# Ledger of designs, part 67: designed miniproteins, single chains, continued (4)

Each design is a single chain, and the fold is of that chain. pLDDT is the mean over its residues in the fold that is shown.

## One batch from the design tools (miniprotein)

Design m14315
Fold by ESMFold2-Fast:
Parts: structure tokens; C-alpha cells; sequence
Structure m14315 (fold): chain A 96 residues (1-96)
């Protein structure tokens, strides 16, 4: 199924986003933990999704968490890496 292939690709990019978040040093540990938990929930919700709308809803919730998380990042390079990965994720979500 094309839908299942897009979900798998999306989950792989969400896992990559998690690794980027884990690598950031200048964010409070509690905020990093909250962001990693939000990514984990997004992965679970995408895996369970039966429709494009459910995938988009999962990503919308994650995007709100990411918007807040980015405000805690002081290093410009780390912000750029997150932004680049979010754009890659958005492209996949738009294909679903």
C-alpha cells in the first residue's frame, strides 16, 4: 500500500527528529524529555492511523509542541537542523 509506505517513511523521519532533539545540549532536560515524549506519541499515532486525516492530526499536535520547543534552543545551528527535519516531515505529510 502506498499509504503504508508513506507512514513508514514518516515514522523513520520522526525517529531521526528524535535523535536530533536528543543531541541538543542547551535546552533544559525537562523540556527535552517533554519533546521526546511528544515525538514518541506522534510515532505511535502515525503507526495506528487508518486515514490521511489521522496522520495530519498527529503531525499537527507534534508541530505545536515543536514550535514551543524551538523557543528554548539558543544555538542557531540546532534550530536550523530541527527546521530542516520538520520541512522533510511536512513534505511526507503533504503526500499522505
Amino acid sequence: SEFEKLKKKLIEKLEELGKIVESIKDVPEEKKKEMLEAIKKAIENVAKAKSAEEVKKAFSALAESLKLFVTYIKNEKDREEIEKKVKEIQKIVDEV
Scores: mean pLDDT 88

Design m14316
Fold by ESMFold2-Fast:
Order: structure tokens, then C-alpha cells, then sequence
Structure m14316 (fold): chain A 97 residues (1-97)
């Protein structure tokens, strides 16, 4: 439906905005570990954005995101919390359909 397409586009745009924020952090952070973790997360988000673009069900998108957050909790708990907050906002957007 047009409403489903609108929701998918909004999720994709919000995810792209977060990816851009992480790319900037990966270039300009003073902490090398923070740079590395931000870049790794940005690359994983790029894969998730590609899933949305390919028409994957949103449930599959969020399952992939949950795996990324769980992996990140072991490396960078603070960044994992940020990623989880963005994921929760996107999940709420998906529930509008």
C-alpha cells in the first residue's frame, strides 16, 4: 500500500541518517577504538539498508539489527545502547503499518 511504502522509506531515511552520523564519528573521533567501532556499525547498517531497498520484510530487517546490537554489546556497550535506541524508534515506526 502507499502507506507501507511511506513507512519503509521513512525507516530507510532515518537509518541512513544514523549511518552518516557514524561515518562522521569514524573519521573525526579522537578515540581509535571508538572510530573502529563506529565504522564497523556503519558498514553493518549499510547491509541492513540494502535489505530494505531489496524489499525484505521489516521483521527480517529488525532480526538482522538485533544480531548487530547483540554483537556490539561485547565491543562497545555505549554504542550498542545508541544503536538499540535507534532500532526501537524504527520498530515503533514499522508498527504504524
Amino acid sequence: SPEEKKVRLRIQMQLGSFELHLIVKSLYSEDEEEKKNARELADRLSEIIAMIDAGAPLEDVFEAWDKVVDELKKKDPKLAEQAEKVRNELRAEAEKV
Scores: mean pLDDT 82

Design m14317
Fold by ESMFold2-Fast:
Structure m14317 (fold): chain A 68 residues (1-68)
Amino acid sequence: MSRLEQVKQTLDQMLKHSKTLSPEEQRELLDHMDDFVDMVKKTLSPEEQKELDKYYEKVKKEIDDHIS
C-alpha cells in the first residue's frame, strides 16, 4: 500500500470517528488533522500533495458541515 493510500485511509477513519464526537471535539479533531496533513505533505511528491489536498478538502467539508 502506498504512503498516500495509507494517509487517505487514516483520514477516512478520522472522518468516521468525527461522527461520534461533539461539535467542540470535532473542531479539536480538525486542528489535529491539519497538523497531521501538513507534516505528511512534506514527505510526499508535488503530485501526491495535490491529490492529498483534494482528498483532505473533501473530508474537511464533511466535518465542517456538521459543525455549522
Scores: mean pLDDT 80

Design m14318
Fold by ESMFold2-Fast:
Structure m14318 (fold): chain A 75 residues (1-75)
Amino acid sequence: HMKEKAKKRIEEILKEVEENYDESTVQSFKEAAERILKEIEKSNEKQREILVEVMEGLYLIWKGIDKIDEEIKAK
C-alpha cells in the first residue's frame, strides 16, 4: 500500500533524527512529520511520493545547516 510505504519512510527518518539529534531538533522534526503525515492522508499517489522527498530534503537541509553553523563558529 502506497500510503503505508510513505508513512513508514517518514517514521524511518524520524528514528534516524531521534538517534542523532538533541530533543529540541527531534521535536521540530516531529512537528514537520505530523504535518507531512496529515498531507499524506489527503494526498494522491504522486503527491505522497513528493511528500516523502520533502521530508528527506528537510533532513538533508538540516544536516547542511549544522555544517554551515560549525564552519561559521570556527572563524
Scores: mean pLDDT 77

Design m14319
Fold by ESMFold2-Fast:
Structure m14319 (fold): chain A 63 residues (1-63)
Amino acid sequence: SEAEARAEAYAARLKEAAEELRKKYKDPSVSVETEIVGDTLKVTATIGDKTLSFEIKGSDIVL
C-alpha cells in the first residue's frame, strides 16, 4: 500500500540522517532502529544514554 511504502521511505531517510549525525558529531552512540507493523512505523532513536521511541502511521507521512 502507499502507506507502507511511505513508512519504508521514511525509515530509510531516518537511517541516513542518523549516519550523517554520527559522522558530523563523531558519536557512535547515535542509532535509529525501525520496525514496520502493518502501516505503522515504530522508531527507536538513541543518542548516548538517551533513548526516544515513537510511532507514526504511514498515512501521516508526507514525502
Scores: mean pLDDT 77

Design m14320
Fold by ESMFold2-Fast:
Structure m14320 (fold): chain A 81 residues (1-81)
Amino acid sequence: SLASFQQQREKLRQQNESNFDKMIDKYKAEAKKLGGPDGAAALELLEESKEYFKKGDYRMAAIKFTSASILVVGAQIDKEL
């Protein structure tokens, strides 16, 4: 029924939102540990990613998240080299 589909869709949305929030929180911790301008920029991008996800703009959420992850990972690679 339509009601059953709407209920299943809402449960999936809540699960995906919860999983995304946990992922954002993990990267926020890494960005805070990084600090400095790159850490601050990564935190801003992660907040933007979260807001796009809440608006249902999953493509922009992914783009913003990827940009933040590049800053964090790039800084980690620079420390190893």
Scores: mean pLDDT 81

Design m14321
Fold by ESMFold2-Fast:
Structure m14321 (fold): chain A 61 residues (1-61)
Amino acid sequence: SSEEKLKKQIEEILASSESPLDAEIKLAVLRLKLIVLKEASDEDLDYLDSELQKLREKHGL
């Protein structure tokens, strides 16, 4: 998948999630899926990890 598609998926998860914890779980599941299916580049995974870290730091997760 393109970087733009991943950014949109992350944005949709963040916008539709019921809580920061719900968003964290959904992003972690997305990360696992991308790794298992080998559908993400290293740059895509780094971007997702950066967004997960920002979410965790912002909400004390």
Scores: mean pLDDT 83

Design m14322
Fold by ESMFold2-Fast:
Structure m14322 (fold): chain A 90 residues (1-90)
Amino acid sequence: MEKYERLLEMAERSAEDMRAAGVSEERVERFRDNSEGAARRYAEGQGESLDEVVKGMLEIADSSDKYLPELQRKSQERKEEEQRLKELLE
C-alpha cells in the first residue's frame, strides 16, 4: 500500500508539471489513468518492478513531443531544488 501511494504521488506531481506546461487536460487524464493502472498492477504483484513502473510513468509523461522541453525543464528544476535542499540539510 505504501509503495502504491508513493507511485500515485509521483504521478500527481508529473500531472501537475504537464498542466503547468500547457498540456491538455485530456492528455493529463490519460497519463494519470495509465500511471494508476501501472501502480495498481505493481501493488497486486503482477510482475512489474518498482523501477520499471517508475520508468514507464516517466516515458508516458515524456511522450508528448510538443510539450517535452517544457516538461523536462520543470522536472529538472524540481530535481535541482530538491538536491540543493538535501545538501543543505544532510
Scores: mean pLDDT 62

Design m14323
Fold by ESMFold2-Fast:
Structure m14323 (fold): chain A 65 residues (1-65)
Amino acid sequence: LRKEAEEYREKMRELSEESTRLGEEGMEANKIDKEKGRELILESASKAVEAILYASKALSLEKEL
């Protein structure tokens, strides 16, 4: 259980980092191409939601321990 919680936390961290990167790229792209910038920002939001779900799973497993 603890190892699985750690794996979920690592996945959450990876998704959070990717979300941050996409958000930054989206903000920069939005200055030149609004369509592309918006798509990147939406992708960033999608990754952030996935990170929250993995954080929830990790927390649930940690409570089992």
Scores: mean pLDDT 79

Design m14324
Fold by ESMFold2-Fast:
Structure m14324 (fold): chain A 104 residues (1-104)
Amino acid sequence: SAAEKLVQAEREAAEEHRELGERAERLLEEGRLEEAEELARETLLEVVLKVLELLGTPEEKLEEIRELIKKKDERAAELVGEVLAEKVGEKYGEVAKRLVLEAL
């Protein structure tokens, strides 16, 4: 099910966040707050794209979203929200849209 794929993607993201937590902590200890925030934002966007891929989003749509993210275009958040609302549920789409907007 879509929910089972989401849970698996969340587990993989949690493992990736563990290593990133260590890198972010080192940057914060060095006073490099802006670099720590950039690392967190970039990683969140990569995790979101991975979740969309695991849910079976077509590569052409994933590439469209990647290009919008590269341009810091808010339409990336709208498309991510729409895909997750369709494949998982409306509430997941709303949460994902907000997370992408905050990471842009």
Scores: mean pLDDT 77

Design m14325
Fold by ESMFold2-Fast:
Structure m14325 (fold): chain A 81 residues (1-81)
Amino acid sequence: MNEEDAERLRRFAERLPTMSAEDAELSLEILLGVTKASLKDSPIGERAVELLRRALEHARAGDLDGAAEEVRRLAELIRES
């Protein structure tokens, strides 16, 4: 289960720099909401949310490569769980 989720996150990270700023921000906001719900009370939940908050901050600053890097970090974290 978590391996498939990690692969989806890696694919999303690869697409982020090719998206419009608006699409990147919306996609990251949706992902943050889903992650907060899915990882409630999980040992990695706070770390996952922090990584996505950093990704959103990068995207809002126009740094989609930085946003993608944070999403890749999240993919690796999810494999650990």
Scores: mean pLDDT 82

Design m14326
Fold by ESMFold2-Fast:
Structure m14326 (fold): chain A 81 residues (1-81)
Amino acid sequence: MKEELREQIERFERSLDELEELLAKDPDALSPEEREQLIRTIEGNFAQLKKAVEEAKDKELLERVEKLEEKVKRLVELLRS
């Protein structure tokens, strides 16, 4: 279970990094509708991941998800810009 959660955190973080890079290189790559859909998807997936990590009560994973939350907030703000 812990390895599965770690892999989920890593995959999610990579997806956020790839999206941030895309928006930095081509800010017009996504339509307003696509941006809104991505925000909902990112927030929903993160909420599920955060809950699973909190239920696991693993301090290392909890620290990682807290740092990931800051990245999520930054990216959501970027998508709204």
Scores: mean pLDDT 82

Design m14327
Fold by ESMFold2-Fast:
Structure m14327 (fold): chain A 68 residues (1-68)
Amino acid sequence: DPAQRRREYRVALRWLEYYRRTSPEVSTEGAIALIESLPLSPELRAELIALVRERGLDALIAHLRSRV
């Protein structure tokens, strides 16, 4: 469902931007732990974790912004 996927992208984007803005220690592992805690489909969760591991948090946030 494209509408559900867009909602999941918005949820991930809001929490990752909040994490990057407010966390005293921003890391790839911290971002992964956050993604794992979010109410996302398992397939999307795996995709976002792979993307942050490969390209980093800023690239993930830019990717999510392009999808919402």
Scores: mean pLDDT 86

Design m14328
Fold by ESMFold2-Fast:
Structure m14328 (fold): chain A 67 residues (1-67)
Amino acid sequence: SAEDRALLEKAYEETIKHLPEEKRPELEAYYQELLEEMARRELSVEEVVGYALRIIGLGLDLLLEGR
């Protein structure tokens, strides 16, 4: 739904702004793949929450990479 998309967009925007420019493309690619999946089917509330947490987790992983 529009609300689910807004939640995922907010999770993405709040995460990507903390990444250095060179790390942003990986999170951008993940988010674009997620948007493509959402265009194909409606996600459950549990899936939406799971993806929001995954976006944050991927951002943390990218921030903590030593290279």
Scores: mean pLDDT 79

Design m14329
Fold by ESMFold2-Fast:
Structure m14329 (fold): chain A 80 residues (1-80)
Amino acid sequence: SEKVEKIKELIDRLLQSTDPEEMRKIADEILKLAETLSVEELREVSAYVEQAIRQSTNPTVRDILAELLVRLRELLLEKE
């Protein structure tokens, strides 16, 4: 899925970001795209975010990814 690939690129950018304002903008863009995803695509993106959390050493990035994962799980519940 082109949307899933775009979200993965945004997650990778978030992992490399050092600017909290940029991090929030990226997270907001991910969530906006995620609202248009199927259940299967949301599961794939959620798995990628979980992997990103495990790999991240930046506490700010980890907090944003954890918040993002909660929001993605909420979207999954709404679509199931």
Scores: mean pLDDT 86

Design m14330
Fold by ESMFold2-Fast:
Structure m14330 (fold): chain A 92 residues (1-92)
Amino acid sequence: SSVVALERQEAVTAIVALLRRVAKLPSSEEARIREVATTVVSSTDDSFILSHTTYDIALELAPVVAEQLGITVSTEDLVEAVKTLRKEEFAV
């Protein structure tokens, strides 16, 4: 389904944005984060992707992506980053 493919791509983009903000990573790391996030999201069940919001998926999967990249992130920092990114989304 093209809808599932689009939602997976949106989840990957959200994970990249969250991890770059929380870990203060430079733009040069974006491609690496995106590659790992794509692998993790691709292994996630379609029903989970379709039944959750992009940011709920990103909050659930970002810690898994971070562990594979050797990045330390806290759930608290991820939640605060989601709040900030959502405000920026509504500002544009």
Scores: mean pLDDT 82

Design m14331
Fold by ESMFold2-Fast:
Structure m14331 (fold): chain A 61 residues (1-61)
Amino acid sequence: MKELQEVLRALTDPSLTPEEKIALLKKAGFSEEDAREAVEAIENRDQAGLVRVYRKLLEKF
């Protein structure tokens, strides 16, 4: 439950820097590479990237 809350916070909190979002995703169990890809997809509003991120979230949680 806490891990899902950290992921949702990283995805939705506009006050967090990309580095802080990466740190929260890593704490939730993402690899550094996966965390960076997720943050980049969110910051760039990349629809294809977001689909990949959501798929990984559904597989993990």
Scores: mean pLDDT 72

Design m14332
Fold by ESMFold2-Fast:
Structure m14332 (fold): chain A 72 residues (1-72)
Amino acid sequence: MEYTEEERKKMAERTRALAEEELAALADEPEAVRAALRAVADIVIDGILAGKSSEEINAAARPAGEELEALL
C-alpha cells in the first residue's frame, strides 16, 4: 500500500507527462486556466515525491483544484 521511493518517482513522471498532455490540449485556453492546472499538477507531483498519502495530497491540492473548477 505504501510505495517505494523509486515507485514514487515513476508515478511522479507519469503524472507530469499526463499534466503536460492536458496542458497541450488546453493551449488555446486562458492562461489562468493553464496556470491553475499547473498548480494542481505541481502539488500532486510534490506530494507523491514526498511520500504523502492520497488524503494529504488531496487536502493540499484542494484550494488549487477549486480555483481551476471556478475557471471552468
Scores: mean pLDDT 78

Design m14333
Fold by ESMFold2-Fast:
Structure m14333 (fold): chain A 75 residues (1-75)
Amino acid sequence: SYEAEAERGLAILEELLARADPLTQAAARLLLEAALGSGLSVAEVAERLGVSRGAATAAVRGVLAAIAEAARLLA
């Protein structure tokens, strides 16, 4: 069922993000909140978290890597 698949995906993603650094976790929360509205740019993530654009880029890449790994584990 879609519900069971979604719960499995969320559980894997949460476990992967729980092992990530705090900045990547903070970026994930901002991106997930924005996914239900207008998206966030890397510059906006950097501004909201008070970090450099380079640090925000690394954090966003960490979130995307966790999403990709969760998707891989569900395949």
Scores: mean pLDDT 74

Design m14334
Fold by ESMFold2-Fast:
Structure m14334 (fold): chain A 82 residues (1-82)
Amino acid sequence: SEGEQLLQELHQLLGELQEALKEPVERKDYATALEILRSYRPRIEALVQQILEKDPSPEAQELARKALEDLAGAEAWIESKL
C-alpha cells in the first residue's frame, strides 16, 4: 500500500545516505560528511512527515520517529568531530 511504499522509500534513502557517508567518514573528512548528511535531511524529513500523516500504525510511527532521531544523532556526532 501507500504506507508500505513510503517506508520502502525511507529505507532506501537511509541506505543511500549510509553508503554516501562511508568514504568521507573513513577518511575522517567530517566536513564533507556533514554536507552530504545535510543534503539528504530535507528528503528524509519529507518522507517521515508523509509516513506520520498517512500511516497510523504504531510500527510505522515508531520507525519514522526513530529515523529522525538517528539522523539528528548522526549529525551531532559528525559535528562533534569538527
Scores: mean pLDDT 87

Design m14335
Fold by ESMFold2-Fast:
Structure m14335 (fold): chain A 111 residues (1-111)
Amino acid sequence: SPREELKKELDKFQELVNRALALIDERIAKETDPEVRHKLTLIGAQLGSMELAMNIAVKYEKDEEKQRHLAEVMKQVNALTEEAIEAIRAGDVDRALALVDEMNRLVVEAL
């Protein structure tokens, strides 16, 4: 069903955010540049905020066409989250910030 597909994409997003936050914690613990630590903190805050917003939206959305639209948006957001995780892993924090900004734009437009 559209609701089950949307929940599947949300569950994937929650798993990806948890992995990203764990990686951010590891990177911050080893990082000596305060500007890089700041950027990693902003990435973590944005990911947490998007996860909260999507959890609320999915819980209260009952329209099947809107559920399908949210599921397609979440598929795009999940793909960008995987790219953001790899950017964080590579130490490319500016790319990770740009990816998170694009994710946030997609989430805000979908709500």
Scores: mean pLDDT 90

Design m14336
Fold by ESMFold2-Fast:
Structure m14336 (fold): chain A 60 residues (1-60)
Amino acid sequence: SMDDFRRMVRVGQDMVTQMMRTDPERARQASRRITDAIITYQDDPDRGMQMIQDTINDLR
């Protein structure tokens, strides 16, 4: 759902903020992936959801 997607985007953004202090290059790359997921979700919600999940999993 859109609500689930919004929660995942927030989680990803919070992780990027924390990572900016230790690995700014990785944080910048993750931020780009989150933006791409948001753009993709507008046309393809299933793909956008998968992209945000993959991004969060890669940051763990």
Scores: mean pLDDT 89

Design m14337
Fold by ESMFold2-Fast:
Structure m14337 (fold): chain A 91 residues (1-91)
Amino acid sequence: SLSKAEEDYNIILEAAKDDPEVLEILKKFTPEQILKLAMYLLFASNLENPPSVEELYKAAKKYGYIPEDVSLEEFKKIVEFFRKYGVIPPR
């Protein structure tokens, strides 16, 4: 049987099937990286003064939540995808 984390990751990939560009970026990530990134973005979005997308990208890369071959522009697409599907709060 799949773990809850793997199940949630598969739901995210299924949602992305209608966004081929986002799906190709997501395929670069491990399930652990995607889940840690989602948790980190959710945490950061609830701060009194949330970091900029550029600061979020730098921190996530430093902590290994993003593969090295994911650009800032690809990261922005993942953040908007997470907002669109309610993984993190809308702005």
Scores: mean pLDDT 80

Design m14338
Fold by ESMFold2-Fast:
Structure m14338 (fold): chain A 80 residues (1-80)
Amino acid sequence: DVVEALVKYGVPRELAEKAVELLREFGKLSGTDLAARVMAELNASFEEAKKVVEALIKLAEEGKLLREGEGYDAVFSLPP
C-alpha cells in the first residue's frame, strides 16, 4: 500500500492520500507538479510537499513505485 509506505517515511496521512489520489487521477505526474498540487489542494507548506516528493523518490528506488527521470522533475506513476 503506497499510502502506508508514504506515512512510514514521515508523510502526514492526508498528504499521502492526496498524493496517491493525484497519481491515480493523472496516471503520471512530475515531483514538481505533484508538490504544487498538494500545496494548492491541502494548503500544505513547501516543506511538507518536499517531504512527499522525497518519500516518492525513496519508494521508487525500492521498486515500490514507477519513476522516469531523476530528482524533483522525475515523473512518478503507481505500479499496475
Scores: mean pLDDT 83

Design m14339
Fold by ESMFold2-Fast:
Structure m14339 (fold): chain A 62 residues (1-62)
Amino acid sequence: LPAASDEQIKRRSLEGLERFAARSADPEAARQALEEIRELVRQGASADDVAARTAEAVSRLG
């Protein structure tokens, strides 16, 4: 596949976190983390920042 655009990277990060949140033992904590990442995207954070914060959220929720 060709290299993903910044928009695709951000979208895939959010989709991955949404799927993880749906399967989490604590869906409320998972949704709070998801909301934080969504706000980061809304504020215009870089794709790298969104990906890094998403990875941290997944690690802390797992």
Scores: mean pLDDT 76

Design m14340
Fold by ESMFold2-Fast:
Structure m14340 (fold): chain A 84 residues (1-84)
Amino acid sequence: KEQLEKLKREALHYLGKASRVPGLPEEARQLLDEAAKALVDGNFDEAIELLTKAIELMRPVNPEAAELAQKALDLVQEAKRLSE
């Protein structure tokens, strides 16, 4: 339980960092916001799908934001693995 909550908090932290990077496409920012909501609700599969789409949009325009979102994605995937 504590490990799962820690992973969720860390994922939200990296999501927040990614969303605050200047110059993001509006579509990517919307996907990051939706991913954060899905993650808070425990909808890990939805969060993974939304983060994956956001990363694809961000990578060619802002690699730093894509890297932060990738860290969030990795943490969400680990949280899902622990939640079964």
Scores: mean pLDDT 84

Design m14341
Fold by ESMFold2-Fast:
Structure m14341 (fold): chain A 68 residues (1-68)
Amino acid sequence: MEEIRRLILRRVGLEIRIIGLEEDIRLEQAAPNPDQAKIAALQAEIEELKRELEEVEREIERLLEEAE
């Protein structure tokens, strides 16, 4: 169960990071002169984090199914 706990904590950490980056994009888009390069970089980082999140969620599901 320690392995599942670590994966759940990693999932929560990734979700928090994604929310933070989405908020950063929202704030930049609301600025008088939005930095499009910064927005693009933040969007790319969100996509990488979403890929990691999907991998972690798949691992959690696999471990939970094996615990039956």
Scores: mean pLDDT 83

Design m14342
Fold by ESMFold2-Fast:
Structure m14342 (fold): chain A 97 residues (1-97)
Amino acid sequence: MALALRVIGNLLTLRFNPDLPDDQLDAMMAGLPPAVVARIRAAASLDPAALDQLIDAVSAEFVAILRRMDAEEEETGYRPRSGAEINELFRRELARA
């Protein structure tokens, strides 16, 4: 979950902050695998329409994961605080697009 969330968060940040400084982008990618870093750097050069299409594709997979987690949380009553907050924020960002 944490990796997928960071990737989508970084792509959303690029979409809404097209003038994001290189040092901020590097900070956002700290600790990510090199292949993931390369993909996010490549996404930074996409036009808004191409970036939206990429975000939609990646988000569709992540939304499926979030739905499964929400169903499990609803059934068991178990909810990690930080994970739930990030899940909620991601849903709001996706709904806004």
Scores: mean pLDDT 66

Design m14343
Fold by ESMFold2-Fast:
Structure m14343 (fold): chain A 99 residues (1-99)
Amino acid sequence: TSELRDKLAELYELAQTVIATGTPEQQAQVQRLMQEVSDTVRRYTDVVNSLTDLINSLSSDSVRRNNMLSYRDDLTKTLTQEINDTVNRAIDSLRQILA
């Protein structure tokens, strides 16, 4: 989580640099990249929240509940990696714009 936070801070700093120094075309490209990151985070947060609501509706003694808790944990790790990959791709694109 701290590593993702640091990457998001880097992404934000690079985006602000392009907004301050870039052309209108470059600014539009930054908006598209930031929207992609935002959409990815929102979509995955919605999935995890839906699973959490379902898990909370199940009995605490349920094998199904325990299996779903494990599934949510694994899914959260996978989704966190996908967010990291999307952020890294956006950072690379912004660095190319600034080069």
Scores: mean pLDDT 80

Design m14344
Fold by ESMFold2-Fast:
Structure m14344 (fold): chain A 80 residues (1-80)
Amino acid sequence: SRLDEVEALAERLKASDGRPFEAEYLLAQMMRLTESEEERELVREALKALSEETKAHLRQADFSQFPEENQEIVREALAE
């Protein structure tokens, strides 16, 4: 299911810490698939697990092509 795919991407995103370009790619895939509040929480939890170095890279990445609700979750999670 889409939820299972987002869960798998969340685990891969957490494992990509210290590899900012891989983290960016994985986050982009999650943002493309994410539609529900449950899936948005998976994005939030994965981002919280990342180091400040990886988060700093993601704050500079362009995610403007994705749904605004998904962009807000990323902005909120990266601000923490």
Scores: mean pLDDT 86

Design m14345
Fold by ESMFold2-Fast:
Structure m14345 (fold): chain A 81 residues (1-81)
Amino acid sequence: MERRERALRAAREKAEEMAKKYGEEVGKLTLEVSNLVIEGALEGKYKEALIRAASEVSEKLSDEQASEVIRAAAEVAQIAL
């Protein structure tokens, strides 16, 4: 299975977990930033993508929710590296 396909599958699973824990909007944001970090990893810009994702979720979510979402995105993007 291609790295991108595996990472995208993991992103959907993490988004579903976050939606169950914090609601659909947090799940959607988890999927959005996970895709952002996956694409960044594939382009060799993993750190830049992580910083951008962290900024975006910090604006929209509580510190606790933002921390969990960024952790999920980072774990998923590691599959693409």
Scores: mean pLDDT 83

Design m14346
Fold by ESMFold2-Fast:
Structure m14346 (fold): chain A 59 residues (1-59)
Amino acid sequence: MDKEKSLKGERAAAGLVAGDASERLKEALREAGMDDQGIAAGEAGDGQAVGASLHRAGG
């Protein structure tokens, strides 16, 4: 399998799932005492963490 196709497929799936699953996850986390900003920051950090990891591994 080509890395380019694999990466695009994973991103597309993550984007699709993030929109739907995120709503349920937000409700569950809110019940646990987590606010919307904490949830959004966690999701944004995940995306950036992946990018940073790839950059570092590229050395």
Scores: mean pLDDT 54

Design m14347
Fold by ESMFold2-Fast:
Structure m14347 (fold): chain A 86 residues (1-86)
Amino acid sequence: SKLLRKAEVYEELAEAILNDELNDELVEELAERFSEGESEEVKEAMLRLLRALREHLTPEKREEAAEIFRRYAEAYRKLAEKLAAE
């Protein structure tokens, strides 16, 4: 499921943010996995967002940012479950 894959990407992103592990290799990997089956423009948009996050995220904001992405992951998982059940 595309939705479950996107949820997994957001979960990994949240963990990488908390552990200060969001390097160039992981940014490229997460953007590629998130945009699998989508246009190149979607991958480019995700890359820009992840690079901006890496550049501008301060240590004091990491927990808050990780929480936001965990909530996105949860939303995608719930949406996938609901669509599969209906």
Scores: mean pLDDT 83

Design m14348
Fold by ESMFold2-Fast:
Structure m14348 (fold): chain A 89 residues (1-89)
Amino acid sequence: GYNLSKEEKEFIEKLKKLLEAVEVEKEKIELVIKIATDILEKKSLDGSNLDPKTSSGYEAFEAIKNTSISNIEELKKIVESIINKWKES
């Protein structure tokens, strides 16, 4: 959306590519990207942070792959965890 920074937009694009690389189904990828975008649009980021860490994110990506698309609350928690790790980077 219009309220995302350049770094946040790059994060969303990289997150999408990582989920595609680990073979998460396309409908779930779309939901995860929507959740991540909503979180970033509502949350002010203090300072610029770099891309999500692939190696530290592996467990989170596997959790997304194994979580039902109907379990939106669990998917949101996993996505919030990924964003928090990105902010700490």
Scores: mean pLDDT 69

Design m14349
Fold by ESMFold2-Fast:
Structure m14349 (fold): chain A 99 residues (1-99)
Amino acid sequence: MLSEEEFQRLVDEGVANVAIATASVTALKTGDAQGVVDMLERLLKEGIVVNSETVGIAVETALKLGDVEAARRLKELVDKYGIELSPETRALLEEAIAA
């Protein structure tokens, strides 16, 4: 049975994941990956859980836009918050920031 607090947590997690996915689609249209990174950083700092697949979408967006600064910020967030990316996404992220 879900408590009121557990229900609110699931809603916050759901909203956060949809927000990052939506911001990533917007970034691909506008060329601004920094907005996605800023949103993700804020959510993580406030203790909101963002799933690794959603973080992977943000990483892939920064990589598609060639935004090395956004990629570096995402790598820092992934390491700081212990987010487990897919091996493929992690390899691409590490390659991008090493260039």
Scores: mean pLDDT 79

